# Designed miniproteins, single chains, part 105

Each design is a single chain, and the fold is of that chain. pLDDT is the mean over its residues in the fold that is shown.

## One batch from the design tools (miniprotein)

Design m3876
Fold by ESMFold2-Fast:
Structure m3876 (fold): chain A 94 residues (1-94)
Amino acid sequence: SKVLSEEKLKELRKYVDEGTKLFEEKKYEEAVEKFKKAIEIDPDFLLAWVGLGLALFELKKYEEAIEYFKKALELDPDNEPAKYYLKLAEEKLK
């Protein structure tokens, strides 16, 4: 992982927190935009990749969700939400 400035780390946390709140409010397209901004700041930030995949899954964009869950699993092969929702998204495409 790259070293982030304190300012960039604060922006990262803000985008992740905003994305999570929007997801909880079922504003999935807005959540996607916040998680994308988090990934632009830190492409190694696991929670942003998982959040992006989950929001796309809820939008029924299963092929896109699969790509982002696979990226999450490249960072952490044992991530249980990414493994679980990857399998569900693949089943939706059968």
Scores: mean pLDDT 89

Design m3877
Fold by ESMFold2-Fast:
Structure m3877 (fold): chain A 87 residues (1-87)
Amino acid sequence: MDVRRQIALRLRAIGLVFDAELLREEARRARTDEQLREIIRRARELIREAERIRREAERLGDEGAVRLAEEAIRLAEETIELAERKL
């Protein structure tokens, strides 16, 4: 097992959770349809990145990184639902 690769994967997953939380806050503050559509687009991109990280983490047996990627997906999905309700 490459410890550096595992650390890099966990840091990427943590970064996605943080980005998803920020995006969710942006969705709460968004006032225009254009802002909401941009947030939905960014959330969908984040889900795709988190899905790639989740699959790589599963392949490496990194349960911690899997859970972080799943949390990022959950937050991004909540962000999409919030933004869609405001449209």
Scores: mean pLDDT 87

Design m3878
Fold by ESMFold2-Fast:
Structure m3878 (fold): chain A 69 residues (1-69)
Amino acid sequence: SRLEAEELEALGRMYASLGRRFIEQGKLEEAREAAERVRRLAEELEELGALELAEELRRLAEEVLERAE
């Protein structure tokens, strides 16, 4: 369970980084898609009870979405 939460967090951070790179490349649609994946991973973390990690991933997703406007 704990290990699973850590894996989901790592994946979420990877997608957030990818989203930032897409923004730098002007690929705003792909950046939004990456941010949506981060949001889904945050929901999975919340279901596992990893609320702090879920909040952090949601914050990262919103950061990407704001920049992709």
Scores: mean pLDDT 86

Design m3879
Fold by ESMFold2-Fast:
Structure m3879 (fold): chain A 79 residues (1-79)
Amino acid sequence: MSEAEVRALLSKDPETLAFWEKLLAGTITKDEADKATPEQIAALARASEELRRRLEEHSLSVGLILKIQREREKKKIEA
């Protein structure tokens, strides 16, 4: 899916869109995460995977790629 398609998919559910924005910003709490439905989590995982793949391939937004990767993978690299 394209970036516009991901945004359109998430905008159909305002709660899922807000959840995704908080996830990318790193401001989501455990309480908020626990309130997320399995359907919302599945939609986020699907949308985020496609968006990340597209961004990595075309380098459309380094900041967004880093945010998505940082939330999914917690790694510390010095080099």
Scores: mean pLDDT 56

Design m3880
Fold by ESMFold2-Fast:
Structure m3880 (fold): chain A 100 residues (1-100)
Amino acid sequence: DAAKKARELMTKGWKAYQEGNYEEAVKYFEEAIKILEERDPESDMLAAAYLMLGRAYYQLGDYEKAIEYFEKAIEIAERTGNQSLLDLAKKYLEEAKKKL
């Protein structure tokens, strides 16, 4: 089940992120995104995966990539109507833009 694998990768990515292993977190979130883009391209889980990938790039100092993924998260969250995720992604986007 592709959805179960994506969820497992998201969990591993979040754990790596919490431990400060941001490069490892990027790898897990990118693998989850690859699955979700093919199987569920208009989902809250894909939006959350983009948001977490953006946060991991932000911690690595790659603010241009962080902005790219926050904008992708916003686009999907607007389509799904997930207001909480939309508000969070917009907040992180503004923080990343201040670093440029």
Scores: mean pLDDT 90

Design m3881
Fold by ESMFold2-Fast:
Structure m3881 (fold): chain A 61 residues (1-61)
Amino acid sequence: GAEKDAEAAKKAAEEGDATGAATAAVHSWRLSGNEEAGRRAVEAGAKGDAEAAAEYAIQAA
């Protein structure tokens, strides 16, 4: 479920993978319907902020 995507996003952020964190956030958003958190995660990933992307992915779950 969305919780597994949030864990994947956190791991990607720990590895400095902003794109991976944002991708996990989009998948979590699709499952949960939390568009606001999902959109913020994508914006953070685009800026290279892997930690922020992961936090928004967790909120989207």
Scores: mean pLDDT 73

Design m3882
Fold by ESMFold2-Fast:
Order: sequence, then C-alpha cells, then structure tokens
Structure m3882 (fold): chain A 70 residues (1-70)
Amino acid sequence: AAMDALTADLQAHGVANLEKAKARYEAKASELRAQGDASDPETKAVLDAQAAEYEKKASFYEKGIAALRA
C-alpha cells in the first residue's frame, strides 16, 4: 500500500524529509488554488482538482509521519 511505501521511505530518509515533502505539497496546493481563483471557471475546476490531489498527498505524508512518531 502507499502508506507502507511511505513507512519504508521514512525509515530510509527520516521524518524530516517527509515533513519537507508534506510542506511542498501543501505549498503547491495553495499555489494551484490561488491560480484557479484568478482564472476562468473551467480552468479553476481543473486547478482545484489538481490542488485536491496535492492536499491528499500532504495528508498521506502527515499520517505516515504520525505513524512513525507513535
């Protein structure tokens, strides 16, 4: 599973690297939402969908970090 893959990566690279990856995904999601808000409705829908995928990735890293810290 993707969670199992992240757990293995945490063991190899450490929690700090995954915290950085999470922050990058969060920043990317925010950037895409800001671009969407400045765009036409069709472009906004596409960018919002892409932002949601990055938000899911950030949440996934958050859960992986929490699991290793527990």
Scores: mean pLDDT 79

Design m3883
Fold by ESMFold2-Fast:
Structure m3883 (fold): chain A 63 residues (1-63)
Amino acid sequence: SELFNELGRAMRNGDIERAEEILDKLVELGVISEEEKEEILEALRNGDYERAERLLVRAYLEA
């Protein structure tokens, strides 16, 4: 989806503020939970893009 493409771009660029905006929208749409959003943001703040991507894919598949 467009949101996942934009999120991937923000994550690759280290744009944590933009990533949080997109994750907030995914929570609003019921695609991911608030807990999953916080886990992904923590991984991004730690520079662990691989973990953040894995968490996002898992959350999406469970939605």
Scores: mean pLDDT 82

Design m3884
Fold by ESMFold2-Fast:
Structure m3884 (fold): chain A 55 residues (1-55)
Amino acid sequence: MEKRKEFLAEMDALIDAGDGAGLAALSQKHGREAFKPMIDGGRAGSAAIAAALAA
């Protein structure tokens, strides 16, 4: 539970900073699966997150 909250907070900070490389590193740390609910939920920045995961 806590790791998910930490992950979301880190992701928000990286999106705010425009750090695509940091988003890719975060996906490696928490697993690519962690991004799927946010992409499916239509969260702002989901397209950028999906692009970072695909790169």
Scores: mean pLDDT 64

Design m3886
Fold by ESMFold2-Fast:
Structure m3886 (fold): chain A 111 residues (1-111)
Amino acid sequence: MADELLEKAADLLLEYRRLVEEGKITPEQRDKLIDEIAKLVAEAAAERLGVPVTDEMYQAAREAIRALFEGDGERLQELYEKATPEQKAAIDEVLRAFSLAQERELRRRRA
C-alpha cells in the first residue's frame, strides 16, 4: 500500500510539473496539489512506521513539498533538522515521491 500511495503522489508531482510548464498553475491548484500529495506521503510514512497518520506528519509533508516546489533547500534542511522522528519519516516519503517522479520522466525521455 505504501508503494501505491507513493505512485499516486508521483503522478500528482508530474501533473504539477505539466501545469507549471503550460503556464496554467494557479495558487489554488498549487495548494490543492500540495495538500493531496502531503496526505498520500503522510499515509505512506504512517504505514511504514506502523502508526496512525498524525496532523504533525501531514504538516511536515506539506511544508517539505512547498519548499521543494520553491527550490528552497535551506528551508527543507531546517524542517528536517527540527523534525520529530515521525515528521522525518513523512519528509523522507516526500523525497521518495519526488525521486519516483523524476525517474519516470527521465525514462519517458529515454524511450
Scores: mean pLDDT 83

Design m3887
Fold by ESMFold2-Fast:
Structure m3887 (fold): chain A 55 residues (1-55)
Amino acid sequence: NAEKIVNGARKAAEMLERGELTGEQAASALRLFGVDVAPDATPEEIVRAAEEKAA
């Protein structure tokens, strides 16, 4: 579900910015939803990858 993937990515990006999640943990979580993200991706890159996958 496109909306859930994008919302999940935004939440992960916010948690990454707050230091609640590592880049590796964020990348692993997004991979479970079929979104490929590098462990060193920025919050903006995480959200963009999810939006591209959802389109």
Scores: mean pLDDT 78

Design m3888
Fold by ESMFold2-Fast:
Structure m3888 (fold): chain A 55 residues (1-55)
Amino acid sequence: SMDDLVREAVTLLSQLPPEQQQALMDRLDAAVRAGDLAGVQQVVEEARKLVEQLS
């Protein structure tokens, strides 16, 4: 669901440096306002890859 994807995105974004977190939060907010499920999923995938690179 949209709510589940948003929750996952926010959890991943909280693990990123502030600058990257802000940029992806802006993209997430725009996708949610547009009802764009694919856009929300893209933010989740990008955030996940960035978190993995920090590990």
Scores: mean pLDDT 84

Design m3889
Fold by ESMFold2-Fast:
Formats: C-alpha cells, sequence, structure tokens
Structure m3889 (fold): chain A 77 residues (1-77)
C-alpha cells in the first residue's frame, strides 16, 4: 500500500496525494493543492520527518503563516 497525504489550508481540504514515501505523497498532494515549488518542498520535508508507513494517512495543515505542520497521522487498520 502507498502512503497517503491530505493537506488542509484554513481548515479546508485543498490537496490529496499518495506515494511510496511520505515525501512523495506530500509532493503530489501539494501539487494537487496548487502550491508553489517552495511550499511543495516545505510540505515534503515536513512529511519526510514523520514515522508514517505504507497504508497510513498523514494530514498536514498550512496555517495563516504559510508554514506546513503535521496535524495528525491516521494509522492503517
Amino acid sequence: MKVKVEILKDGKLVGRGEGETPAEAARQAARDAGFSEELIDKVAEVAASTPAQPGDTVTIEVGEDGEPRVKSIEKAP
């Protein structure tokens, strides 16, 4: 199974992605959200720092400061 990433901005789901690694899934989700390349890289770095495994879903929130943060990690059943 792939890692999944969901990105929220201002409490709204703006992007979804999946990949073999959290960083790849995060880059796909950030591109889906229409983020700049600089913000895509920041989101991928944040996701790469998580202990997420294949099947897990990482939720990342981009705040009003434009900085991505991990909101939650939902483990595979």
Scores: mean pLDDT 83

Design m3890
Fold by ESMFold2-Fast:
Structure m3890 (fold): chain A 118 residues (1-118)
Amino acid sequence: PVIPVVDIDPDLPAEEQLDRLKKTVDEGLKAIREAVEAGDFDRAVENLRALITQLSDWIIKSKDPVLQETASEILRIVSETLRKLLDPNATREEVLRAVDEAYKKINEVIDKGKEKIK
């Protein structure tokens, strides 16, 4: 499975844009986790790189500073997760823990973004 394209309409209310961002990231991380569980680290890396590209594009298109800050923090977390996947000494269990930790951190970042938008 491939992650879906981040296609978030900039004319939507900021809270709706965050909900769509959350759904896209959740689906992307699920695909990455499934690839890691299957031992397909190359697919997990491909899916993480795709998610990084999509998040970067979305940051450029967004003009809301809260949305830009939220997506930038998610991009940082996803990039740290990619570094773990690229570590040849990392075990599958360590990589799965890194993905699960990223998922938790990303949800916290989105929740903070929603509070700032109100």
Scores: mean pLDDT 79

Design m3891
Fold by ESMFold2-Fast:
Structure m3891 (fold): chain A 85 residues (1-85)
Amino acid sequence: SDNLETAAKLQLASLGRVVELALEEGKSFRDIPGGNPEKIADAELEERARRGLEVLERAEREGKISLTRGTLANGTPVFPSISLV
């Protein structure tokens, strides 16, 4: 559904940012900005989700994180869990 796709993209944007901050600044997952999703334009959400996915995939390839993966019917990736290695 559209709601699930939006939630998956918000998760990608959020998790990518958290991993970026944890790896680059030594910040914890607690440093993520508060999770009240304001209405984001679709193009901005797509871009944030794309960047988040790139961060997650790069960190996993470099052995810095471990990801549990899923996929929505439309191909949008979801990550039920993530851990730092």
Scores: mean pLDDT 65

Design m3892
Fold by ESMFold2-Fast:
Structure m3892 (fold): chain A 95 residues (1-95)
Amino acid sequence: VEAARAHLEEALAALTEAAKVASPELLPLIREAGRHLAEALAALRAGDVEAAIAHAEEALRLLEEARAKSTNPEVQRHLAEAAEHVRRAIELLRA
């Protein structure tokens, strides 16, 4: 469980870097993904693994949508890094 939390925290860090260089059109998607990652972390602190997975899955969906809409390679790299950490967290929580 600790490893899943670490991956979600790393996803938030990567998302913060994406937000620094993202276009204004992408910021709402990035902020919504960040909100779901924060909710997933809060659910883990409360011991609610099912809620944490649900929020992480929604964050992953939003991250993939933001990647598809971005034409900036730097933004795409940061979003890809965030998405990979979210996928790892979901795998660990389902184990």
Scores: mean pLDDT 86

Design m3893
Fold by ESMFold2-Fast:
Structure m3893 (fold): chain A 61 residues (1-61)
Amino acid sequence: SLEEKAIEAVKKRVESLPADATLGEVNEVVREVADEFGITDPEVALKIASEALKILDEKKA
C-alpha cells in the first residue's frame, strides 16, 4: 500500500541520519516523505511520524 511504502521510505531516511540527529531533522524527513507520497490524511501522517520517532529513539539508545 501507499502507506507501507511511505513508512519504508521514512525508516530508510531516518536510519541514514547521524546518531545525534535532532527532532527537527526527523520532522523534515517526515514532511518530505509525506509530500513525495501525497499523504494528506492526518492519521497516516501521524503514523509515519511515529515510525520516524521510534527510529530516532533507537539511535539514541
Scores: mean pLDDT 79

Design m3894
Fold by ESMFold2-Fast:
Structure m3894 (fold): chain A 69 residues (1-69)
Amino acid sequence: MGATAESLYQAGVSLRAAGDHELALQAYQQAIKLDPNYSQAWRNLGDLLEELGRTEEAKEYYKKAEELE
């Protein structure tokens, strides 16, 4: 019954596609908390922050994703 970083990331992708931006952000945050090296989760969180107009925060998440790749 435990969530994995992968399952939380997939939940975030689905929630973002559905327009549930706050829940998607929470899901991506939980994914990176479980696996801080999950570069794709950092990148997608950056994309979501950019969609929310939080461009400076998005920049930091993109930087972290690049550091992991």
Scores: mean pLDDT 82

Design m3895
Fold by ESMFold2-Fast:
Structure m3895 (fold): chain A 61 residues (1-61)
Amino acid sequence: SYDKDVEDSLLWLMEQALRSQDPAQARAVFEEARAALLAMPYISEETRERLAALERELQAR
């Protein structure tokens, strides 16, 4: 579905942000993508679990 494609695109952007060599840019992109994802009226449980994993990875830096 369109919503699933948007969820996957935002998760992909967060994953790419975490692979960035610029920590400030990585955090800015991650925060914007996260805010957009959380603004969606519904996100799947799979997406929530992946988001939680990415947030833990960000905190480990």
Scores: mean pLDDT 79

Design m3896
Fold by ESMFold2-Fast:
Structure m3896 (fold): chain A 89 residues (1-89)
Amino acid sequence: LSREELRAMSVEELLERAREFIARAREALRAGDLEAAEAHLAEAERILRVLEERAKAGELSEEEREELLELEIELGVVQLEIAVAKVFP
């Protein structure tokens, strides 16, 4: 997804896309494909950065801010799981 495409997306579409990439990262991690897991996680992180900028601009509802926080926590958990898998193959 290009930065221009991300900017054109609604908050709802961005939240859904972030969830999809986090799910793909988890599936790749379960399959032992650390390269794919890192790639999907990087895309999720990029989307969450755009959402964070919109949150700071006051463009997210309270419910959307709560969903963003939950996704940021999930991103951090998957990030840690990938890091552990890289040390303990």
Scores: mean pLDDT 85

Design m3897
Fold by ESMFold2-Fast:
Structure m3897 (fold): chain A 75 residues (1-75)
Amino acid sequence: MLLGEASRYSDGTTTPVVLDPSTLKAPMTTIKVGDKIRLVHNGRVLEGTVSKVDDNGFYVPGIPALPGDKVELVE
């Protein structure tokens, strides 16, 4: 399921992934710890697991995000 697009840079560990509200396809409350996330960047598919969710966004260790990257929830 497409969630939206990343609004800013994230390293997945120290900085959260933040979705652009204008691209959002599902509520932010849809994302939970343990969810599998797929990120599409420059034609590459990167997959990781959400390790933390806070008021700033969600964290996916090993998955860097850039503005405009498509973010999908794996069901």
Scores: mean pLDDT 76

Design m3898
Fold by ESMFold2-Fast:
Structure m3898 (fold): chain A 102 residues (1-102)
Amino acid sequence: SFPSIGALADHYLEKGDEEKALELFQRLAEHGNAGALLYLAGLYLERGDYDKAKEYLEQAIELTGGRALELAEEGIKVARQLGHEKAVELLEKVIAFLKELE
């Protein structure tokens, strides 16, 4: 079920249905998906909700043992190969914000 939910979340994100994408990424994040936490952070950064973005990033940092930046960079490579432009934009915002926290 998790792979199909992830594919569906990516589909809604690329179609611009941000509310449905948020719902599906929240479901994935509740089950420990660190990549979903990065997309949630990116969506809240885009909305200017820095407090929620930081909360999701802190969870991603904990789940990855401090490797959230590396996960985001890997996610960009995969998203580019798939032509997922919205995913690339969100992860680039996440990387910029993570670097500001240093």
Scores: mean pLDDT 85

Design m3899
Fold by ESMFold2-Fast:
Structure m3899 (fold): chain A 71 residues (1-71)
Amino acid sequence: MEKAVKVLEEKAEKGDISAMIFLATLYEEKQDYKKAAEYYRKAADLFEEQGNTKLAEYYRKLAKEAEEKAK
């Protein structure tokens, strides 16, 4: 439902990492790999800012994989 996606997008813009990951997964299921990569990258950046380097590296890798699929 588009309304639910909009609420998740608003939460992601406010820095909700869980919303970012959920949106990335949702866009990946829709084969919108460009948007999936954008949200994985945002999640990775915030994990790195929080000092969680392992999760930042993991989601940065997922962003790269999604970006390659978008080509």
Scores: mean pLDDT 81

Design m3900
Fold by ESMFold2-Fast:
Structure m3900 (fold): chain A 73 residues (1-73)
Amino acid sequence: MAEKLAELARELKERAEKLGKEEAVKLAEKAVEYAEKGDVDKAMELIGEAAVATGDEEIEREVEERLLRIREA
């Protein structure tokens, strides 16, 4: 779980950087840190916040679906 959250957070950071969304990049960076520490709840919260901060509804929907799949695994 934590490893998959770290991977999702890294991908989200790259997407946020391409969009020029500095706040989303910072939130995704924190999500990676918490996922690597094994704090699953905080990592999921920060990933969700980062997705919203991108301002891209497609990214937000994709991230929400991926978070649900990670929770089931």
Scores: mean pLDDT 82

Design m3901
Fold by ESMFold2-Fast:
Structure m3901 (fold): chain A 73 residues (1-73)
Amino acid sequence: MEPSEAVRLAEEAYKYAEEAIKNKSDPEKAKELIEKAKKLLEEAKRLGLHPDHPVMVRAEEAIKKAEEEYKKV
């Protein structure tokens, strides 16, 4: 099984979103990480990664959680 470029981008988006959640005490860093994750996820979508793909779902949920944690400050 070979991860496509789109899958790799979605995996990176997930990692940046998780890092943003861990750095929620640093608003500037968290915001930068969230924006980077969102850009990577958009590129994965542009490359045709299906919305129902497990990695895409995980990345979208992680980004939403990071945004909620950042917004609650």
Scores: mean pLDDT 78

Design m3902
Fold by ESMFold2-Fast:
Structure m3902 (fold): chain A 80 residues (1-80)
Amino acid sequence: SLEEALAEIGRLLTRVEELVQKALDYAAQGKLDEAQRLFDEARRIVDEAHALAEKYGLPEEVRAQIDAVRAGVDALRAWL
């Protein structure tokens, strides 16, 4: 259902936040390969959230939030 899709997107975005925080911690320690792997995983999860938003025709506000998270992950990946 639409409600279940929204709940799942919420869980996926929370996971992305956790992975980004961990990746930044590894980067601060000079563990760039581990940081990059976590950013790559976060990016895959953002893509999953985006696919769910498209499949269920979710509101522009939800899509904009996912797009903002995607842009943030991509910027951090490019910086490493």
Scores: mean pLDDT 87

Design m3903
Fold by ESMFold2-Fast:
Structure m3903 (fold): chain A 56 residues (1-56)
Amino acid sequence: SLRDLINRLIALKLQIIGLELDLARETDPARRAALQAQIAALRAEIAALERQIAAL
């Protein structure tokens, strides 16, 4: 449902905020790369959800 899509979108945006805070504090290159990969994956999922919502 639209409500479920919006709730998922909000949850993903909150996850990104948390990961960006972790990234700002992280100094290890390997851990930074892992955090950046997670953020990129979540941003891709947000883009897909926003397209799905726009198509409704």
Scores: mean pLDDT 90

Design m3904
Fold by ESMFold2-Fast:
Structure m3904 (fold): chain A 86 residues (1-86)
Amino acid sequence: AVERAAEALRRMLAEEGVEASEEELEEIARLLAEAYEAAKAGDYVRAIRLGEEAAVRLAEIRGDEELAREARREGEEAAARIRAEA
């Protein structure tokens, strides 16, 4: 799950012209995987919080506060997509 989420993030970032290390992508993927498990357990508050943490880390890779808003939205959508794959 973590490796597959990291690969999906790598593809998304590459399409935007952004590179990230494997370690950075796996940390983000771990947060998304934990969000997915929280959602499966019915803890949607925890799932949303973990998704937003992933978005903040994506903003750190992509840039500053302007990109932080975009990354937050992407993190929330990624968490929802992972939940839908349950």
Scores: mean pLDDT 71

Design m3905
Fold by ESMFold2-Fast:
Structure m3905 (fold): chain A 94 residues (1-94)
Amino acid sequence: MGREELGRRFDEVREEWEKYKALDKENIDIHAEGVSEEEAFEIAKQAILLRHLALVPLSEPTTLTVKDFKTGKYYEVDIRKKGDKLEAHVRLLE
């Protein structure tokens, strides 16, 4: 991969992190399956942090498996941009 591609990805992820580092319920539409909306919101925040650390921009569709350390359960998390908001689908894995 080229140096320019890495720099562009870094800038995109940085801009997204500045916008979403203080994520609240007004910035994200939560779709929860097998988990409460409140717990799904916390799991979605964790997934956004993990994407930022991995330099995966929100424009790139990526499904993450996230462990909730409070319950020991695993969740499938899909986060995407939807206009001015984020949309997150959080599903319990059994």
Scores: mean pLDDT 73

Design m3906
Fold by ESMFold2-Fast:
Parts: structure tokens; C-alpha cells; sequence
Structure m3906 (fold): chain A 63 residues (1-63)
């Protein structure tokens, strides 16, 4: 369980790096992977779902 949460946190950091680089597709993928790990750990996915929605909104605004 703790290993899944730690890995999810690392994926969140990588998603932030991708987001800051303007790579919204990579950021979204990494957030989805973090979401899945939180779900497997029995944690809430609400924060990840909100982050994915934010990325999707920004991608739509730039398309």
C-alpha cells in the first residue's frame, strides 16, 4: 500500500514537470497512472480527477 502511494506521488511530480514543459498529453497520462495507483491503494482519486480535468480544460482552450 505505502509503495503504491509513494509511486503515485512520484508520478504526480513527473506530471507537474511535463505540465510546466507544455506537454499536456504526457501530464495527463502520468496523472491517470497516479490515479490508478491511488485507487489500488484504497485512496481517494478526487484530487487526481480534478487535476486531469484541469489539464483537459487547458488542452481544449489551446486547441
Amino acid sequence: KEELIKKAEELEKEAEKAFLAGDLETARRLLQEARDLYKKAGESTERMDAAIEMVDQLAADRA
Scores: mean pLDDT 80

Design m3907
Fold by ESMFold2-Fast:
Structure m3907 (fold): chain A 80 residues (1-80)
Amino acid sequence: KKPEDELEALKEALALLNKIVAEGIKALEKLGKEFVEKLKVFSKEAAKKFIEELAETLEELGYDKEDMEKLKEELLKLLE
């Protein structure tokens, strides 16, 4: 895979994540699949680690721990 394709997919995934975080759980149902699809340019293990580290980072930024744990679980399910 080309590094440019991975960077573009990551940028698109982050834009989708920003919408999910801003709009809450309802946006996760609509945009979560698209977000996970962008991460499929990476290995399944790398995508899982990214989702886990992302949830942890958002918690550190002041988002609710329970909401971030649910976000992580739902995104990991969509990756399957």
Scores: mean pLDDT 74

Design m3908
Fold by ESMFold2-Fast:
Structure m3908 (fold): chain A 72 residues (1-72)
Amino acid sequence: DKEKKLKEIKELLEKVVEALEKGDWEAAEKYAKEAQKLIEEMKKKYPNDEELKKQLQKIVGEAQKRGAEVLA
């Protein structure tokens, strides 16, 4: 389910931002790695889904804008 995985990615990225805000860089890196693995899985599972790729880019971009630059 693409929608379920997108929600999981959003939740992990929210945890990254929260950890960074609290100065917990170790937790931020852990959650960022988990989010990156899910993003990579989705891109590999749905290589021709341009709408999904755009949604993933927006989700990552929002997190980066909020300070999760490790996702760049």
Scores: mean pLDDT 78

Design m3909
Fold by ESMFold2-Fast:
Structure m3909 (fold): chain A 98 residues (1-98)
Amino acid sequence: SQYTGDALLAIGAELEIDEEIVRGLIPELIRLLTHPDPRVRELAARALGEIARRFPALAPELAPAVPLLRALLTDPDPAVRAAAAEALAALREAAPAL
């Protein structure tokens, strides 16, 4: 990927990122699940899934994403459907940790 450097910078910042900062990003990521660009919907779903895996304590804040992620399981874009399925699986694993 020609954007590997940008991804590594994001991962580096994310390793030290505070749970409280991540919590503040969740409402915007949920909004992006209904964006007209399928690439944006895919990125938002993947980001929410990653938050569920890394910060399972944030599962209550992620709960409003569940009906939107379920709707994305029938999205016309296969990458969006896959990202939504993975995000839902991560959220189900995070929920028992509450």
Scores: mean pLDDT 78

Design m3910
Fold by ESMFold2-Fast:
Structure m3910 (fold): chain A 69 residues (1-69)
Amino acid sequence: ALELVKEAVDLIKQAEEAAKKGDYESAIELYDRAIELLKEAAKQDPSLSDELKLLIEHVEEKKREIEEK
């Protein structure tokens, strides 16, 4: 689970960089991949479910902000 969370955080950072450069398609793709990894991490370690749910909701909000641009 922790390895998936680390990978997801790296993807979120890459998505933020893509969004800063105006590459919204790449940013959305990277956010989607991060959300998938976070959902898988929550399945592997239910003790992280509450924290990961909040992070997933935050990433989904960032994705929606970009999609509306």
Scores: mean pLDDT 81

Design m3911
Fold by ESMFold2-Fast:
Structure m3911 (fold): chain A 71 residues (1-71)
Amino acid sequence: SMEEVLKELKELTEKIKKSTDPEEIRRYLARANELYNEVLQDPNASQEEKDEVEKILMEINRIYQEKLAEM
């Protein structure tokens, strides 16, 4: 469900923030991208839901870039 996708994306965001392991961060980012693509391909997903998921993914990518600068 969309609620489960949003919950997992928020959990992945927090895991990326807390992790210092490049391998873990890459796995979390890969999972976030899988969820994003799943929502984009879902004919039952509204444009509003797709926009919300995109906003979360943009935030995840911003955090990832900041973490790369620290590694």
Scores: mean pLDDT 85

